# Ledger of designs, part 6: designed miniproteins, single chains, continued (3)

Each design is a single chain, and the fold is of that chain. pLDDT is the mean over its residues in the fold that is shown.

## One batch from the design tools (miniprotein)

Design m8194
Fold by ESMFold2-Fast:
Formats: sequence, C-alpha cells, structure tokens
Structure m8194 (fold): chain A 79 residues (1-79)
Amino acid sequence: LAAEAERLLDQAVEELKKGIEYYKKGDFDKAIEEFKRAIQLASRAVLLAREAGDTELFERAKQVANEAYELLKKVEKEK
C-alpha cells in the first residue's frame, strides 16, 4: 500500500506539472482538467498512505492535493 500510494503521488505530481504547463500556455480548460486529476490521485494517495501508517507520505500527499486545489481555484477565478 505504501508503494501504491507513492506511485499515485508521483502520478499526481506529473498531472500537477502538466496543469501548470497548460495554464502558462493559456489553455485554462486543460489546466483545470489536469488539476482535478492531480487532486483525485493525491487524495487517493492520502488515503492509502494513512492505511499504510506512513506519516511522511501522508503529509506529502496532502501537500500535493492542497497545492493542486489552490491552483484549480486560481485558474477558475482567472477564467
């Protein structure tokens, strides 16, 4: 479960990076889709890290989910 949570977190970070890239290009619709995907993946990583008892992974996954959520709110406000 810790390994699966880490894999999901890695995927969430990649989607977050793609969202930022689309945002910089002015493609707000694609940026929103990537940020929503990052939130979903990071949220799943949070649950699995908690079940595994991996506190460090849990906090890192929460941080990524929160960052994606704040970026999503920012893009939706600018759109």
Scores: mean pLDDT 85

Design m8196
Fold by ESMFold2-Fast:
Structure m8196 (fold): chain A 55 residues (1-55)
Amino acid sequence: MSLAEILEKIAELLAEGKSLREIAEELGVSQTTVSNLVRTYWGSKEKGRETALAK
């Protein structure tokens, strides 16, 4: 999967209320990787939530 696809899946799962652990398990990566991607592309969980709401 491309990075864009991974980010879209993370945003969708966050909108569904999934935890970072569940998202990490779904993607087959560590929680640290998911946290780093969220931080890098949205800056924080709050920004990620706003992005999901703006879809």
Scores: mean pLDDT 72

Design m8197
Fold by ESMFold2-Fast:
Structure m8197 (fold): chain A 85 residues (1-85)
Amino acid sequence: RRAELEELARRMAEEAGRLMAELELELKKAESDPEKTKELQKKLDLQEQARQGLIDQMRRAGIDPAEVREHIDKVRDELLKKAEE
């Protein structure tokens, strides 16, 4: 059922956006530690690959890949903005 897939995609997108935001915030805090910065950047690269994989899976299931991408980005950006406050 499409509605069930859309709910699953939304939940997965929210989790992906949250994890990416957490990694970006940790990267900002670790900017004085080159070793930790490299490790966090590698984790962000892996999350970007996972994000693309999720978008591709949802596209094959008939869900608009642009909507999935937008939702991930929205969750990430909202969490980053709140952290700046």
Scores: mean pLDDT 77

Design m8198
Fold by ESMFold2-Fast:
Structure m8198 (fold): chain A 79 residues (1-79)
Amino acid sequence: MRTYPADDAGAAEALRAGAEKAGVKAGEGAARSLAGAVAAAGHATIPESAAAGAAAALAGPDGVTQAAAIAPPAAPAGA
């Protein structure tokens, strides 16, 4: 399990990783909310499980969008 620093950059990275694990896409607002919650709890780091839970909880109107039509990392067919 990975942990990330409880700052804007760390929260963004944690939410990116957690959102990818949860199958959702997190917005900047989600990162801010997660960083604030972790800081309020007195923690200096954000566990990936908390980031995944936050990303899943913020799926919807909070700027979190499902990853739509994730193309495999390959060259386009037909070349």
Scores: mean pLDDT 54

Design m8199
Fold by ESMFold2-Fast:
Structure m8199 (fold): chain A 98 residues (1-98)
Amino acid sequence: LSPEEQKVVDAEAYATLAIIDATVAINALKRAPPEQREQVVADGRKAIARLEDAIAYLEKVLAETTDPELQKRLQETIDVLRSTLGELRAAVDAAEAA
């Protein structure tokens, strides 16, 4: 792999882990009994911070990437991260209102 392609592959792997963590948090927020609500909200907020860090990291990688196909892959991954962040924020807000 080229150094640029390897950096994109590493960024995609990092994003995938952040998405998995966020998905686990979203499911916990939707299913948690009342006695666990405070803990799952706290965990959800940590997952929000991790997704925001992942988005910032991929945007930095995108800014340094010159290959159009790699730019497209990064942008598609960033779009998934932003969508997941929106869903996670909504789940945290709903849990706090309950």
Scores: mean pLDDT 88

Design m8200
Fold by ESMFold2-Fast:
Structure m8200 (fold): chain A 62 residues (1-62)
Amino acid sequence: SSRAAAVLEFMREVAEAEKSGEEAVNKLIQERLARLSAEDPEKAESIKRMVETLKQRKAILG
């Protein structure tokens, strides 16, 4: 689905941004959500859920 494709692309971008550090990851998330909230709210919601999942994973795994 288009939402699944957007999530996968976002995950690839996050992996690339991680090479530049946590600030780069945070900036990517903010920029992507701002753009998608205007262009495609459904994709923005899928990415928000992914970000929440990543936060939960960090809390559980350390």
Scores: mean pLDDT 74

Design m8201
Fold by ESMFold2-Fast:
Structure m8201 (fold): chain A 85 residues (1-85)
Amino acid sequence: SSEEVEKELLEKLKEAEEKGDYLEMGRVYAQLGVLYLLQNDKEKAIEYLEKAIEYLKKALEKDPENEEAKKLLEGAERYLELAKK
């Protein structure tokens, strides 16, 4: 199940990258980060959550009022802090 979820997220990530969809990239990276946190793989979780923050900030540079991007960024920053404990 987790392997199937990871594969699906990586496919979504590739599609978002091809479209230059920073919001979707940030969302998928955050989901990958949380997936690895649940597996207690903190190194991969940190890597993906840092990527989520990077792309969510890029999404907010294009659309500063995007409430979804703001909420996802807050969540990713919170999970990153948890992963570093």
Scores: mean pLDDT 90

Design m8202
Fold by ESMFold2-Fast:
Structure m8202 (fold): chain A 71 residues (1-71)
Amino acid sequence: MSEEEFEREVARAFLDMEVGLAKSAIAQETDPAARAALADEHVASIRRIGERLGLPQEEVDKAVAEVRAAA
C-alpha cells in the first residue's frame, strides 16, 4: 500500500467515525428539533473534514445523506 493510499484510507476512516458518532448522538436525542440541530452540526463538521482531507465530493455527500437520514 502506498503512502498516498494509506492517507486516503485514514481520511475515509475519520469520515466514517464522524458519521457513526453523529448517528449515535441523533439516536439518543428524543426531541425532533434537537435531532435536526444535531444533524445540521454534524453535516457541517463532515463537510469541513471532507474539504480539509480532500475527500471526493461523492463520499462527502454520501456521509451527509446518512446523517440526515438518521434525523
Scores: mean pLDDT 81

Design m8203
Fold by ESMFold2-Fast:
Structure m8203 (fold): chain A 65 residues (1-65)
Amino acid sequence: SKKLIEEAKKYLENGDYEKAAELAEKAYEVTTDPKLGKEALKLMAKAYKGLGDDKKAQELEKILS
């Protein structure tokens, strides 16, 4: 859902990386739109980087490349 992506962005902007990752993951799971799926993966990568989980962030960035 595009709404989940927008909510994830808001939590990311507020520094709530855990909630941002949760919402972005849910958006990725429920979307059938490849463009929204890529956006969700980008948000997950940014959120995990904010959490200090550099390995997960790099894995997600690898999928996007």
Scores: mean pLDDT 82

Design m8204
Fold by ESMFold2-Fast:
Structure m8204 (fold): chain A 85 residues (1-85)
Amino acid sequence: SKEELLDKVEELANRFARLAHQLSPELRQKFAEAIRLAYEGIRNDDKELLEKAIKLFEQILKESTNPEVQDIAKELIKIAEEALS
């Protein structure tokens, strides 16, 4: 359900918040923006926002070597793809 997807995004956003201080300001800002787009895309059934979020998370996966950042980004991509289904 939409509520279950939003709850999962909030859990992953909280996990990101706990490690954000370890990241560069640029990566932190890009990740926060991608999470915002995913949340708004799910909440509003906005496919364009969901696609934009997925592209930003894919960029983060290419740019970051942090395995926890990669794990969070991969899970958020799965959630956004589920919302597009």
Scores: mean pLDDT 86

Design m8205
Fold by ESMFold2-Fast:
Structure m8205 (fold): chain A 70 residues (1-70)
Amino acid sequence: MLSEIEGESTRAELESLTRLQQSGSDYLAASQDPSNYEKAKKDYEETVAESKKLLEESGKRIQEAKEKEE
């Protein structure tokens, strides 16, 4: 149970970081083209917000599961 929750948490973090890196790269590339810049910036900001939320929720879930498993 706990290991599974930790695995899911780690996977979600990895996925979020991968999206962050991709959006960051797109953001940097698009910074030279104003038409794409706003879209890439929005995607990056959304990815950052989602990643932060997932990390907070993940930590809480692990803490709750740890209490259940001793």
Scores: mean pLDDT 70

Design m8206
Fold by ESMFold2-Fast:
Structure m8206 (fold): chain A 64 residues (1-64)
Amino acid sequence: SREEIRKEVIKKLLLVAARTELELAKRNPSLVDEALETLRTLKEKYPELAEELEKLIKELEKIK
């Protein structure tokens, strides 16, 4: 259905946004705590993305 396609597109966009947060934090470590809060919130709201978000969270924790 259109709604199912929309949800899949939104999930992909959320993962792109999460990867962008990680790349910004790598370039500016002062953003790490804010990026961690954002990704942890996304993980709680979208459990279906938890595995991919957890990988990004672990990378953020390494630069903290």
Scores: mean pLDDT 84

Design m8207
Fold by ESMFold2-Fast:
Formats: sequence, structure tokens, C-alpha cells
Structure m8207 (fold): chain A 74 residues (1-74)
Amino acid sequence: IKALVYEELGKIYEAIGDKEKAAEAYEEAGKIYEAIGDKEKAAEAYGEASKIYTEIGNAEKANEVALKAVKLTQ
């Protein structure tokens, strides 16, 4: 349920153009989904965070969360 709050925060930050906070919110959603064992939702959230981190030029974070998403789907 807290993961849904971070997903909604991510959408709100995207809507207002705060991409850095949007990526951070999706990353937190991914961590919570991972902790509760929802690998599919965790991978989706990490994937969204990676996309936004790439858009803002944060390659380190983009690669980190992308790797987490891939490991969850293997």
C-alpha cells in the first residue's frame, strides 16, 4: 500500500515536471514492492525510475535501478 503512495507521488512529480523527484519516488516504490515480494511491480517501478534517471542524465542511478529490474525478471 505504501508503494502505491510512492507511485502516485511519481506521477504527480512527472505531471509538474520535477523529474528528479519523480525518479526517486518510483525507486522507493520499487524497493517496497521488492521487499513484499511483488517482483513484477518492483521491476515496473525500477524500470520507470531508470527511464527518468536516463532522461535527466543520472547514468549511475539509471544503470543501478535498471540492473535491479532485470534481476527481478530473470
Scores: mean pLDDT 83

Design m8208
Fold by ESMFold2-Fast:
Structure m8208 (fold): chain A 59 residues (1-59)
Amino acid sequence: MEEKRKEIEKLAKETAEKVDPLIKEMQDNRNDPEKVAKYDAEIEKIAKETQEKINKILS
């Protein structure tokens, strides 16, 4: 469990480092629906990939 916990923590940190700039860009450009949609799609893709990796670690 400790090894899996460390892998999940590392993955969470890497995900936050990728997602946080995109969230900021969405907030800064919230009145631009095209940019918001682009960043939202990127965040969704990252979230899905992260969830799949977590599921693999926990299996």
Scores: mean pLDDT 81

Design m8209
Fold by ESMFold2-Fast:
Formats: sequence, C-alpha cells, structure tokens
Structure m8209 (fold): chain A 69 residues (1-69)
Amino acid sequence: SELQKKILELIGLKLRKIGLEFEKELIERLKEEGKISEEEAEKRIKEIEKEIEEIEKEIKKIEEEIKKL
C-alpha cells in the first residue's frame, strides 16, 4: 500500500538522520581532543548539517503526504 511504503521510507530517513547526528558528535569530540583540525572538523560538520537539512525536508514532505492519505 502507498501508506505502508511512505511509513517505511519515513522510518529509513529518521534512522539516517540519527546516524548523521552521531557522526557529527564524533567529529566534535575528535576536534575537542585535538585529533582532527578545526578546519577539517568545521568542513565535515557543515557537510553533515546540509545532509541533515535535506533529510528533514524529505521527512516533512512525506509526513504531509501521509496526512493527505
């Protein structure tokens, strides 16, 4: 069913977002410990934040589509 497919996609997107948030935390810890440069950490964090923003937009779109079903 269309509803089932959208719910599964929503779950997948939410899990991806959680994984990216953990990756961001790891990079922040590595920066604090001096294991990665501030420049490299900021670059990687910006890339992760852009991906999270795109995922959040996809989540919102799917949630609105589910409400219309």
Scores: mean pLDDT 88

Design m8210
Fold by ESMFold2-Fast:
Structure m8210 (fold): chain A 55 residues (1-55)
Amino acid sequence: MDEEELAKEAGKLMVEGKTEEAQELLLKYAKETGDTEKAQELSAKALEIANELLK
């Protein structure tokens, strides 16, 4: 699963009310790659995707 696909999955989890699970997925992925900055970017993108899905 690439980073964009991960962000979309996290966004969908947020819409489903599984916000903690979405955050854990993003943080785990970023920590394994060593890029905590990337985690922030993916988290922001996931939130934006969740907002789009809620419209």
Scores: mean pLDDT 76

Design m8211
Fold by ESMFold2-Fast:
Formats: sequence, C-alpha cells, structure tokens
Structure m8211 (fold): chain A 61 residues (1-61)
Amino acid sequence: MSDEEIAQRLKDYLVTELGLSEEEAEEKAQKLLDALRGRDHSVEASLYAMYGAVLELIEKK
C-alpha cells in the first residue's frame, strides 16, 4: 500500500465520516503519514500507529 493511497483514504474518511473540511482533512492526513515516514516499522506497527492517531482525532471531536 503506497503512502499516497494511505493519505487519500485518511482524507476521505475524515471528510466523509467526521465532517471535516477537505483542507483540514488533508492537513491532518499528511501529519499522520509524516509521523509514520519518520521510522521504518513493520506494516502492522505502522497501521497501529496510524490507527491510534486517527482515534485521537476522533476523540478530540
């Protein structure tokens, strides 16, 4: 799965399910992806880190 694909899916989720603006969703998706790019982890570790970040965004709103 490409980083670009992951960022797009996060953006779509944030816009569609959480009602964020397209601009806000894009910014948040990029920050989540940038955090994952900082370290090469297993696919599972990367997915858990991303999922945790998404849950934090959901919990704040």
Scores: mean pLDDT 65

Design m8212
Fold by ESMFold2-Fast:
Structure m8212 (fold): chain A 60 residues (1-60)
Amino acid sequence: MDALVAEIRRLAAELSPEVRASVEAALDAVLADPDATEADLEALLAGARDLVAAERARRA
């Protein structure tokens, strides 16, 4: 769990402030949900990776 949270936060730091805030809010929501699983964090991690790739493509 901690490693997934750290990686999501690392990826969020590479995003624009507006997109970063959305990812951080989603992470906080998952962490606040008592029914949340590691699969929910893995899904958020995949989404964060896609967002980083999309922003890099737009800047290239």
Scores: mean pLDDT 81

Design m8213
Fold by ESMFold2-Fast:
Structure m8213 (fold): chain A 72 residues (1-72)
Amino acid sequence: MKYLVTVRGLTEEQAKEVKEFAESLGGKANIGKGKEYQVNISGLSEEQAKEVKEFAESLGGEATVTKIPETV
């Protein structure tokens, strides 16, 4: 089962650190630039998603874990 982690409220540097950490766990991470930097991470297990969330929150970011439904 795949989980999505969305992280907000990061600087560009912090967004890169979260991306690198997620990719080291085998996830796919994309950095979006809007009003603030946002990192969207997919392909993680539940445990890996929690680790990314905790890391992002330690940097002062806001992280949300969402379960991705199976696509037919």
Scores: mean pLDDT 77

Design m8214
Fold by ESMFold2-Fast:
Structure m8214 (fold): chain A 87 residues (1-87)
Amino acid sequence: SAAQATALIAAGLAALDAGDFDAAIANFTAAIALNPNNALAYNLKGNALLAKKDYAAAIADYSKALSLNPNNNAAKKGLAAAKNALA
């Protein structure tokens, strides 16, 4: 449900704040499984992957976030950062 996806995003954000990027990725992945059109969950998963320096995976998730919401300025910035780090 949307409420379950929201709770998973909240748990993922708490994990990011704690520096637990693996827990953050797991929670955002679960949120995506409940709602595959959740651009926010893809963007936040990209942020966690970028923090882990998994640039290729971060690029994929930011690109998916932008395909769902082309006006997502945070995802545009994240995508540019990940591409610059990979190059």
Scores: mean pLDDT 89

Design m8215
Fold by ESMFold2-Fast:
Parts: structure tokens; sequence; C-alpha cells
Structure m8215 (fold): chain A 85 residues (1-85)
């Protein structure tokens, strides 16, 4: 539950940063949220979700700090995880 609360907090901070046009801040917060969600899934034995969120975090870290690049990175990482399932 602490991991979920922290992930939700980082998700809200990322949304606020997007609203303000601070894409570098949004990227950092989305990466932290994805990493926390990966750890939470692992704690529940959900290996597929854990891998999916870890792939999303890695893709977001590699992406340019723009709305389009961040959205594309998340979609591509999620699709890749599903294809490997």
Amino acid sequence: SELLKKAEEYGKKAEEALKEGDFEKAKKYYVQAAKLLSKYAESKGDTLSSKTYQNIADALEAAEPTLEALEQAEQDAAAKAQAEA
C-alpha cells in the first residue's frame, strides 16, 4: 500500500508538471511512478506487470522530454511487454 500511495503521488506530480508545460519534471515523476508500480507488482507475484512497468520506466528515461515522446515511449513499452507474454 505504501508503494501504491507513493506511485499515485508521483503520478499526480507528473500530471501537474504536464499542465505547467514542464516536460522534464513530468518525465522524472513518471519514471519514479513506473518504478514503484513495478516493485508493487513484484511484491504481489505479478511478474508480467512488473516487467511491463520496468520497460515503461526504461523507455521514459530514454525518451525526449516532450509530451509526444513520453506518450509514445509508454505505449511502445506496454505493447512490447504484451507481445513477449
Scores: mean pLDDT 80

Design m8216
Fold by ESMFold2-Fast:
Structure m8216 (fold): chain A 100 residues (1-100)
Amino acid sequence: SVEVTISGPSSVQAGSTLTVTCTATNTGDGEVSVYVSAYDAADPTRLLASASASFGPGSKEVTLTLNNVKAGTTYTITCRAFDAATGKLLAEASKTVTVV
């Protein structure tokens, strides 16, 4: 099985750097691909930034960094783990971050 968790602030100052980390844990035998993605909550169909990693059994941290965050934006951060062989979604987490 696979589990993902997102850590990071709930708010960030305009013009600063936002760093969020997804921790993925794979207790199965197969390889998983983990994607951390940032979207504008006002336009959830548009990807603003992403980071990814693939790994086998164990735990992996994937860090997403957004520089010069824009005043008035709320980011939706998603972390999604897929079976690397099949592309099937195995686990998902989300978090919102408000720019103050």
Scores: mean pLDDT 86

Design m8217
Fold by ESMFold2-Fast:
Structure m8217 (fold): chain A 70 residues (1-70)
Amino acid sequence: SAAELRAALLPLAEEALRALAAGDEEAARAALREIARLLLSQLSEEERAEMEALAKKLGTPEAAIVAEAA
């Protein structure tokens, strides 16, 4: 459910924000990857494949997080 997704995302978002505030880029990236994995888990197999393909095409560091989570 949306409520269960929010409950799972909130601790990861807090972890990412704490890591960013501390300048811990590797911890922030790890938390963001977990967030991306949870969000991708809500998609169909086809939608997930499309997101992975788009992330690889964009080639940014942020897109790499999505590609690694897929």
Scores: mean pLDDT 83

Design m8218
Fold by ESMFold2-Fast:
Structure m8218 (fold): chain A 83 residues (1-83)
Amino acid sequence: AREEALELARRAAEAAPTDPEKANELMEELGELMRELPEEERARILLEAMELTVEQLSKVDPELAAEARPLLEALKAKVEAAL
């Protein structure tokens, strides 16, 4: 389950810059799969998915990726502190 969730997250991140509709579809599939996982595991997978998305975004729109990076790091710190 976790490996499938991470694969879906990676595919969504790769699709996000060029095919947002496909990225949303994959994120919906990821959401369904994650409902079966513990809350802590879901939080970690979501953080990894967001990090992958920002990484892919940096290849297409580095300025937007630079704006998103501090927000992602702040969210990551808060989630890790809560877990």
Scores: mean pLDDT 73

Design m8219
Fold by ESMFold2-Fast:
Structure m8219 (fold): chain A 98 residues (1-98)
Amino acid sequence: MSPKELVEKMEQAVDELDRAVRAGNREEAIKKGQELIKLSNELAEKVPEVKDIANTIAKMAKDLVEKLERGEISREEAEVQVALIRMGVHLIKKIIEK
């Protein structure tokens, strides 16, 4: 998968994660969070200039997934974490589109 295709899939995964969180669909949110971790790790390996940001997104998504699995996060807190992840993906997109 190209870096551009990875970023496009990350944007889609964040949109689907946000929708699942807002709907209270924990199972789907966990699934989309796990997909985002995988995509972020793949991007970090392929694009050195965004490696630190991609690793941060993977760590944030992993923390969110673990808290969702344990029931240790409110919907409102999960929405804030998704918004922060979205900002990270947007920053990666700006760097890659230079």
Scores: mean pLDDT 88

Design m8221
Fold by ESMFold2-Fast:
Order: C-alpha cells, then sequence, then structure tokens
Structure m8221 (fold): chain A 84 residues (1-84)
C-alpha cells in the first residue's frame, strides 16, 4: 500500500533529522561532519526502502515502526540534553 511506503519514508526522514541535531548539539560535531553522516545514513535508508518497495506491506510496516522507534529514542536524548 502507498501509505505504508510514505509512512516509512517519513519515519526515515524524522530519524535522520533528529540524529543530525543530536550530532551537533550533544556530540559537538561540526555542521559539515553532521551533514556527511546524515547523507550517508540517508543513502543507506533510501536503498533499504527501495528494496522493501518490492516486498510485503508487513515488512514495510515493521521497518517503519523500527525507524520511528529510533527517531523517538534520539529525540528523547536530544530533549534531555537541551534541558540540562
Amino acid sequence: KEKAILDLRAAASEYIKNLYQYDIIVKGLSKEQAEQKAKKLGKKLNDEIQKLESGSTEDQLKKAEELKKKADEVKKKLEEALKS
């Protein structure tokens, strides 16, 4: 289903965005270093998602849930760092 792929891509984008902010704010990486890591992760996730497009909706939903969980974990760490 088209919605499953859209949800999967949205989860991937959110994970990359949160990790980029985390790398700069918490890990103290430069903007250039954080951008390079984000691009590398983005390429890997895009390749994985493209392979899943020919797979089952079940596999797509499972991957979306995995990426959403990772995005939420990074966001919590970022919020904790910003609070202190």
Scores: mean pLDDT 82

Design m8222
Fold by ESMFold2-Fast:
Structure m8222 (fold): chain A 133 residues (1-133)
Amino acid sequence: SAARRAELLRLLEELRETLERARALLDKIRELIKNNAPREEILKLVDEARRLAVEAGKLVGRAFDLAPPEAQPLVEELAKTIGEALELLSEIGELVRNNAPREEILKQVDRARETVERARALLARLEEVVRAA
């Protein structure tokens, strides 16, 4: 159990780093949109953020297999939240490709940022539950 807990905490550490990188990319995407940067530049960062969301999904899947029963509901909620972030990133990409109004794209980016912050908060709670187990 101690070895399993140590491996789980390592996966959660990687997940935290991945979510922090995703947040930084969303902040950069938001600024590029506000500054009317070229569509191609924005889409490259959206694709990078989607890649990080896929990586986060893989990490949370591995974490589920190692999670004690007390932590499983938090891992499931975290997986769902990461899935919601991936869907929002796909929608942002489509809005950018379709030359949607800047305000509409920014609202969707802000929703994605809020979703990533919820994932980070869930991860912090999950880390505490795992350490206490």
Scores: mean pLDDT 90

Design m8223
Fold by ESMFold2-Fast:
Structure m8223 (fold): chain A 83 residues (1-83)
Amino acid sequence: MNLKSGQGLLKNGQENIEQGKKLLEKPTKEDIKKGVESFDNGYGSSSLAAKLFGQTDSDLEKQAQELERQSQDLREQGLKLLE
């Protein structure tokens, strides 16, 4: 159960990061702001996935932790574009 739930959250994190990246390529501040929100969602999903995998699968935990870091880095990049 936890492994399946974690995999769903991991996929959600990956999808939110990809959506955010596409939004950062748009010319409007509104789209960039939506990209930042997508990275926040990706971070949340990845953090929950890492917690769920921490007791079950170390490789999946590391993948989720990497998505957490990527989401934070991309969020900061997006925020910098807004200022």
Scores: mean pLDDT 82

Design m8224
Fold by ESMFold2-Fast:
Structure m8224 (fold): chain A 71 residues (1-71)
Amino acid sequence: GAAGEAGLAAGLAGEAAGLAGDFEAARAALAEAMEALRRAETREEVIAAVGGVLRAIGGLVQGGLRTGKPA
């Protein structure tokens, strides 16, 4: 499956949403990246999905710091 690609794509979308201050979309994308990580069957898929999760978290943290709003 494309679990690693899906996780990375979701993570990138979550990072962009978080940075834009759309915390609802960012949280949804983070959940999608985490689900992709749960479905990851290969080391390469796990690495990509973990990268996606970290990117989504980074966007939420940076967005929260920039806006002063809890994410």
Scores: mean pLDDT 78

Design m8225
Fold by ESMFold2-Fast:
Parts: structure tokens; sequence; C-alpha cells
Structure m8225 (fold): chain A 90 residues (1-90)
């Protein structure tokens, strides 16, 4: 349903904000940041697995729009994590 898709997109955006903060942390504490990033990537994969292929594409569009609001370095990091998460979804 559209309502469920909107809820899942909101959750993915919230997790993406946490990934952005972990990426910033990686400059000060790379070991802790790596742990957080891997945990958040797993959460993204679990959400994506509950979505249809079409819903995953809608979620990726929303995440891409969000990434456009970030600096290039952080945006590339977010895109790489999303691509890795998508590769883990069958």
Amino acid sequence: SMEKLEENIKKLLEITDELVEAYKLSKENPELAKKIIEEKKKEIVEILKTLTEEERQEALIALSKYAETLDDDTANFVRNVMNEAMDEVD
C-alpha cells in the first residue's frame, strides 16, 4: 500500500541520517563508525526485503533526492551504501 511505502521511505531516510552521522564519526573513530555503518546497512537490507521491486525503485528515488542535499563526498558514501544494500536484496 502507498501508506506502508511512505512509512518505509521515512524509516530509510531516518537510517540514512544516522549513516551520515556515522560517516562524520569515521574521521574521528573509524572502528566505531564501521560498526554503526554495518548495523545500519543491515537495517536497510531488512526494510528493502519487505518491499516489491517497484517500491524499492520509489525508495531509491527518494534517497537519491535526499543525497542531492548533501555534499558530494557524503552523497557518494550514501549512494555506495545503498548500492551495497540493494546487492544484498534478492
Scores: mean pLDDT 86

Design m8226
Fold by ESMFold2-Fast:
Structure m8226 (fold): chain A 62 residues (1-62)
Amino acid sequence: MKPTLEEIRKAAIDFVKKYFDEYEAVRDDPEALQALMDKYIAEETDPVKKAALRELRERLLA
């Protein structure tokens, strides 16, 4: 199922809150931030949340 903008925004907020320490460590390194996102996308089992995280990753690069 295609994620909504609201689901993408919620995924972004939840990601930062849940992984705050890891996010803060890599936020100034785009390559490391992408690697962190790829790791969590791979570990996510919910297809809707996985799609939302992929959309978030793409938006961080745009």
Scores: mean pLDDT 72

Design m8227
Fold by ESMFold2-Fast:
Structure m8227 (fold): chain A 99 residues (1-99)
Amino acid sequence: PIEPLSKEEMLKGIDQLKGLLEKLLELAKKEHPEKAEEVEKLYEETIKKLEEIGEELEAGKISSEEAIERLEELAKEFLEKLIEILEGTELAERLRDGQ
């Protein structure tokens, strides 16, 4: 049986997701510097929402299970918006195929 995720493990998961989002930001900026400002704004907005999820988890307002659902939804929204910003590029198609 798998032990349920602890609050600390969930917070580490949020940090890992932040790292993944940062890598996607760097990739988009490298391949499409003309889109850098739009991608940076999306990244900043997404990180803010990640911090809100972490705060609610630490405050005991949401369960680890609820936090996972919210993180999955946020990651999906980030990817969809990133693809929209990069519309018409090869990177957008690669990101779509990677879903």
Scores: mean pLDDT 79

Design m8228
Fold by ESMFold2-Fast:
Structure m8228 (fold): chain A 61 residues (1-61)
Amino acid sequence: SKKEKAIKALEEARKLLPSVTGDARQKALEAYGLGVSYLDKGDYEKATKYFEEAIKIIKEA
């Protein structure tokens, strides 16, 4: 489901966040925060998008 995909992306982002520092960490936290906000509103598609953005920022750091 869309909700399960969003939760999986949230868990992946949370796991990776401790590995990034500096400006990349700040940007990843901003994207992660937006993902959490949309997840709380039930907008699972936007939540997934922002969690995937956070993951991308971390992996490219």
Scores: mean pLDDT 87

Design m8229
Fold by ESMFold2-Fast:
Structure m8229 (fold): chain A 55 residues (1-55)
Amino acid sequence: MFSVDQIVAMVLQEARKHNLSREEALAAARTLADTLGLSEEEKERVLAQLDRGLA
């Protein structure tokens, strides 16, 4: 349903909109990935890409 790239983009946009910290954004991404039923590999990609986007 959602690609890794789409989830990363959504969380980055939410982080900007709500002034989330890096830790809050990563936690939100993990929760969203779990809720959407992503594989363990896909969750790792989301977190890695988001971490790079927040750096």
Scores: mean pLDDT 78

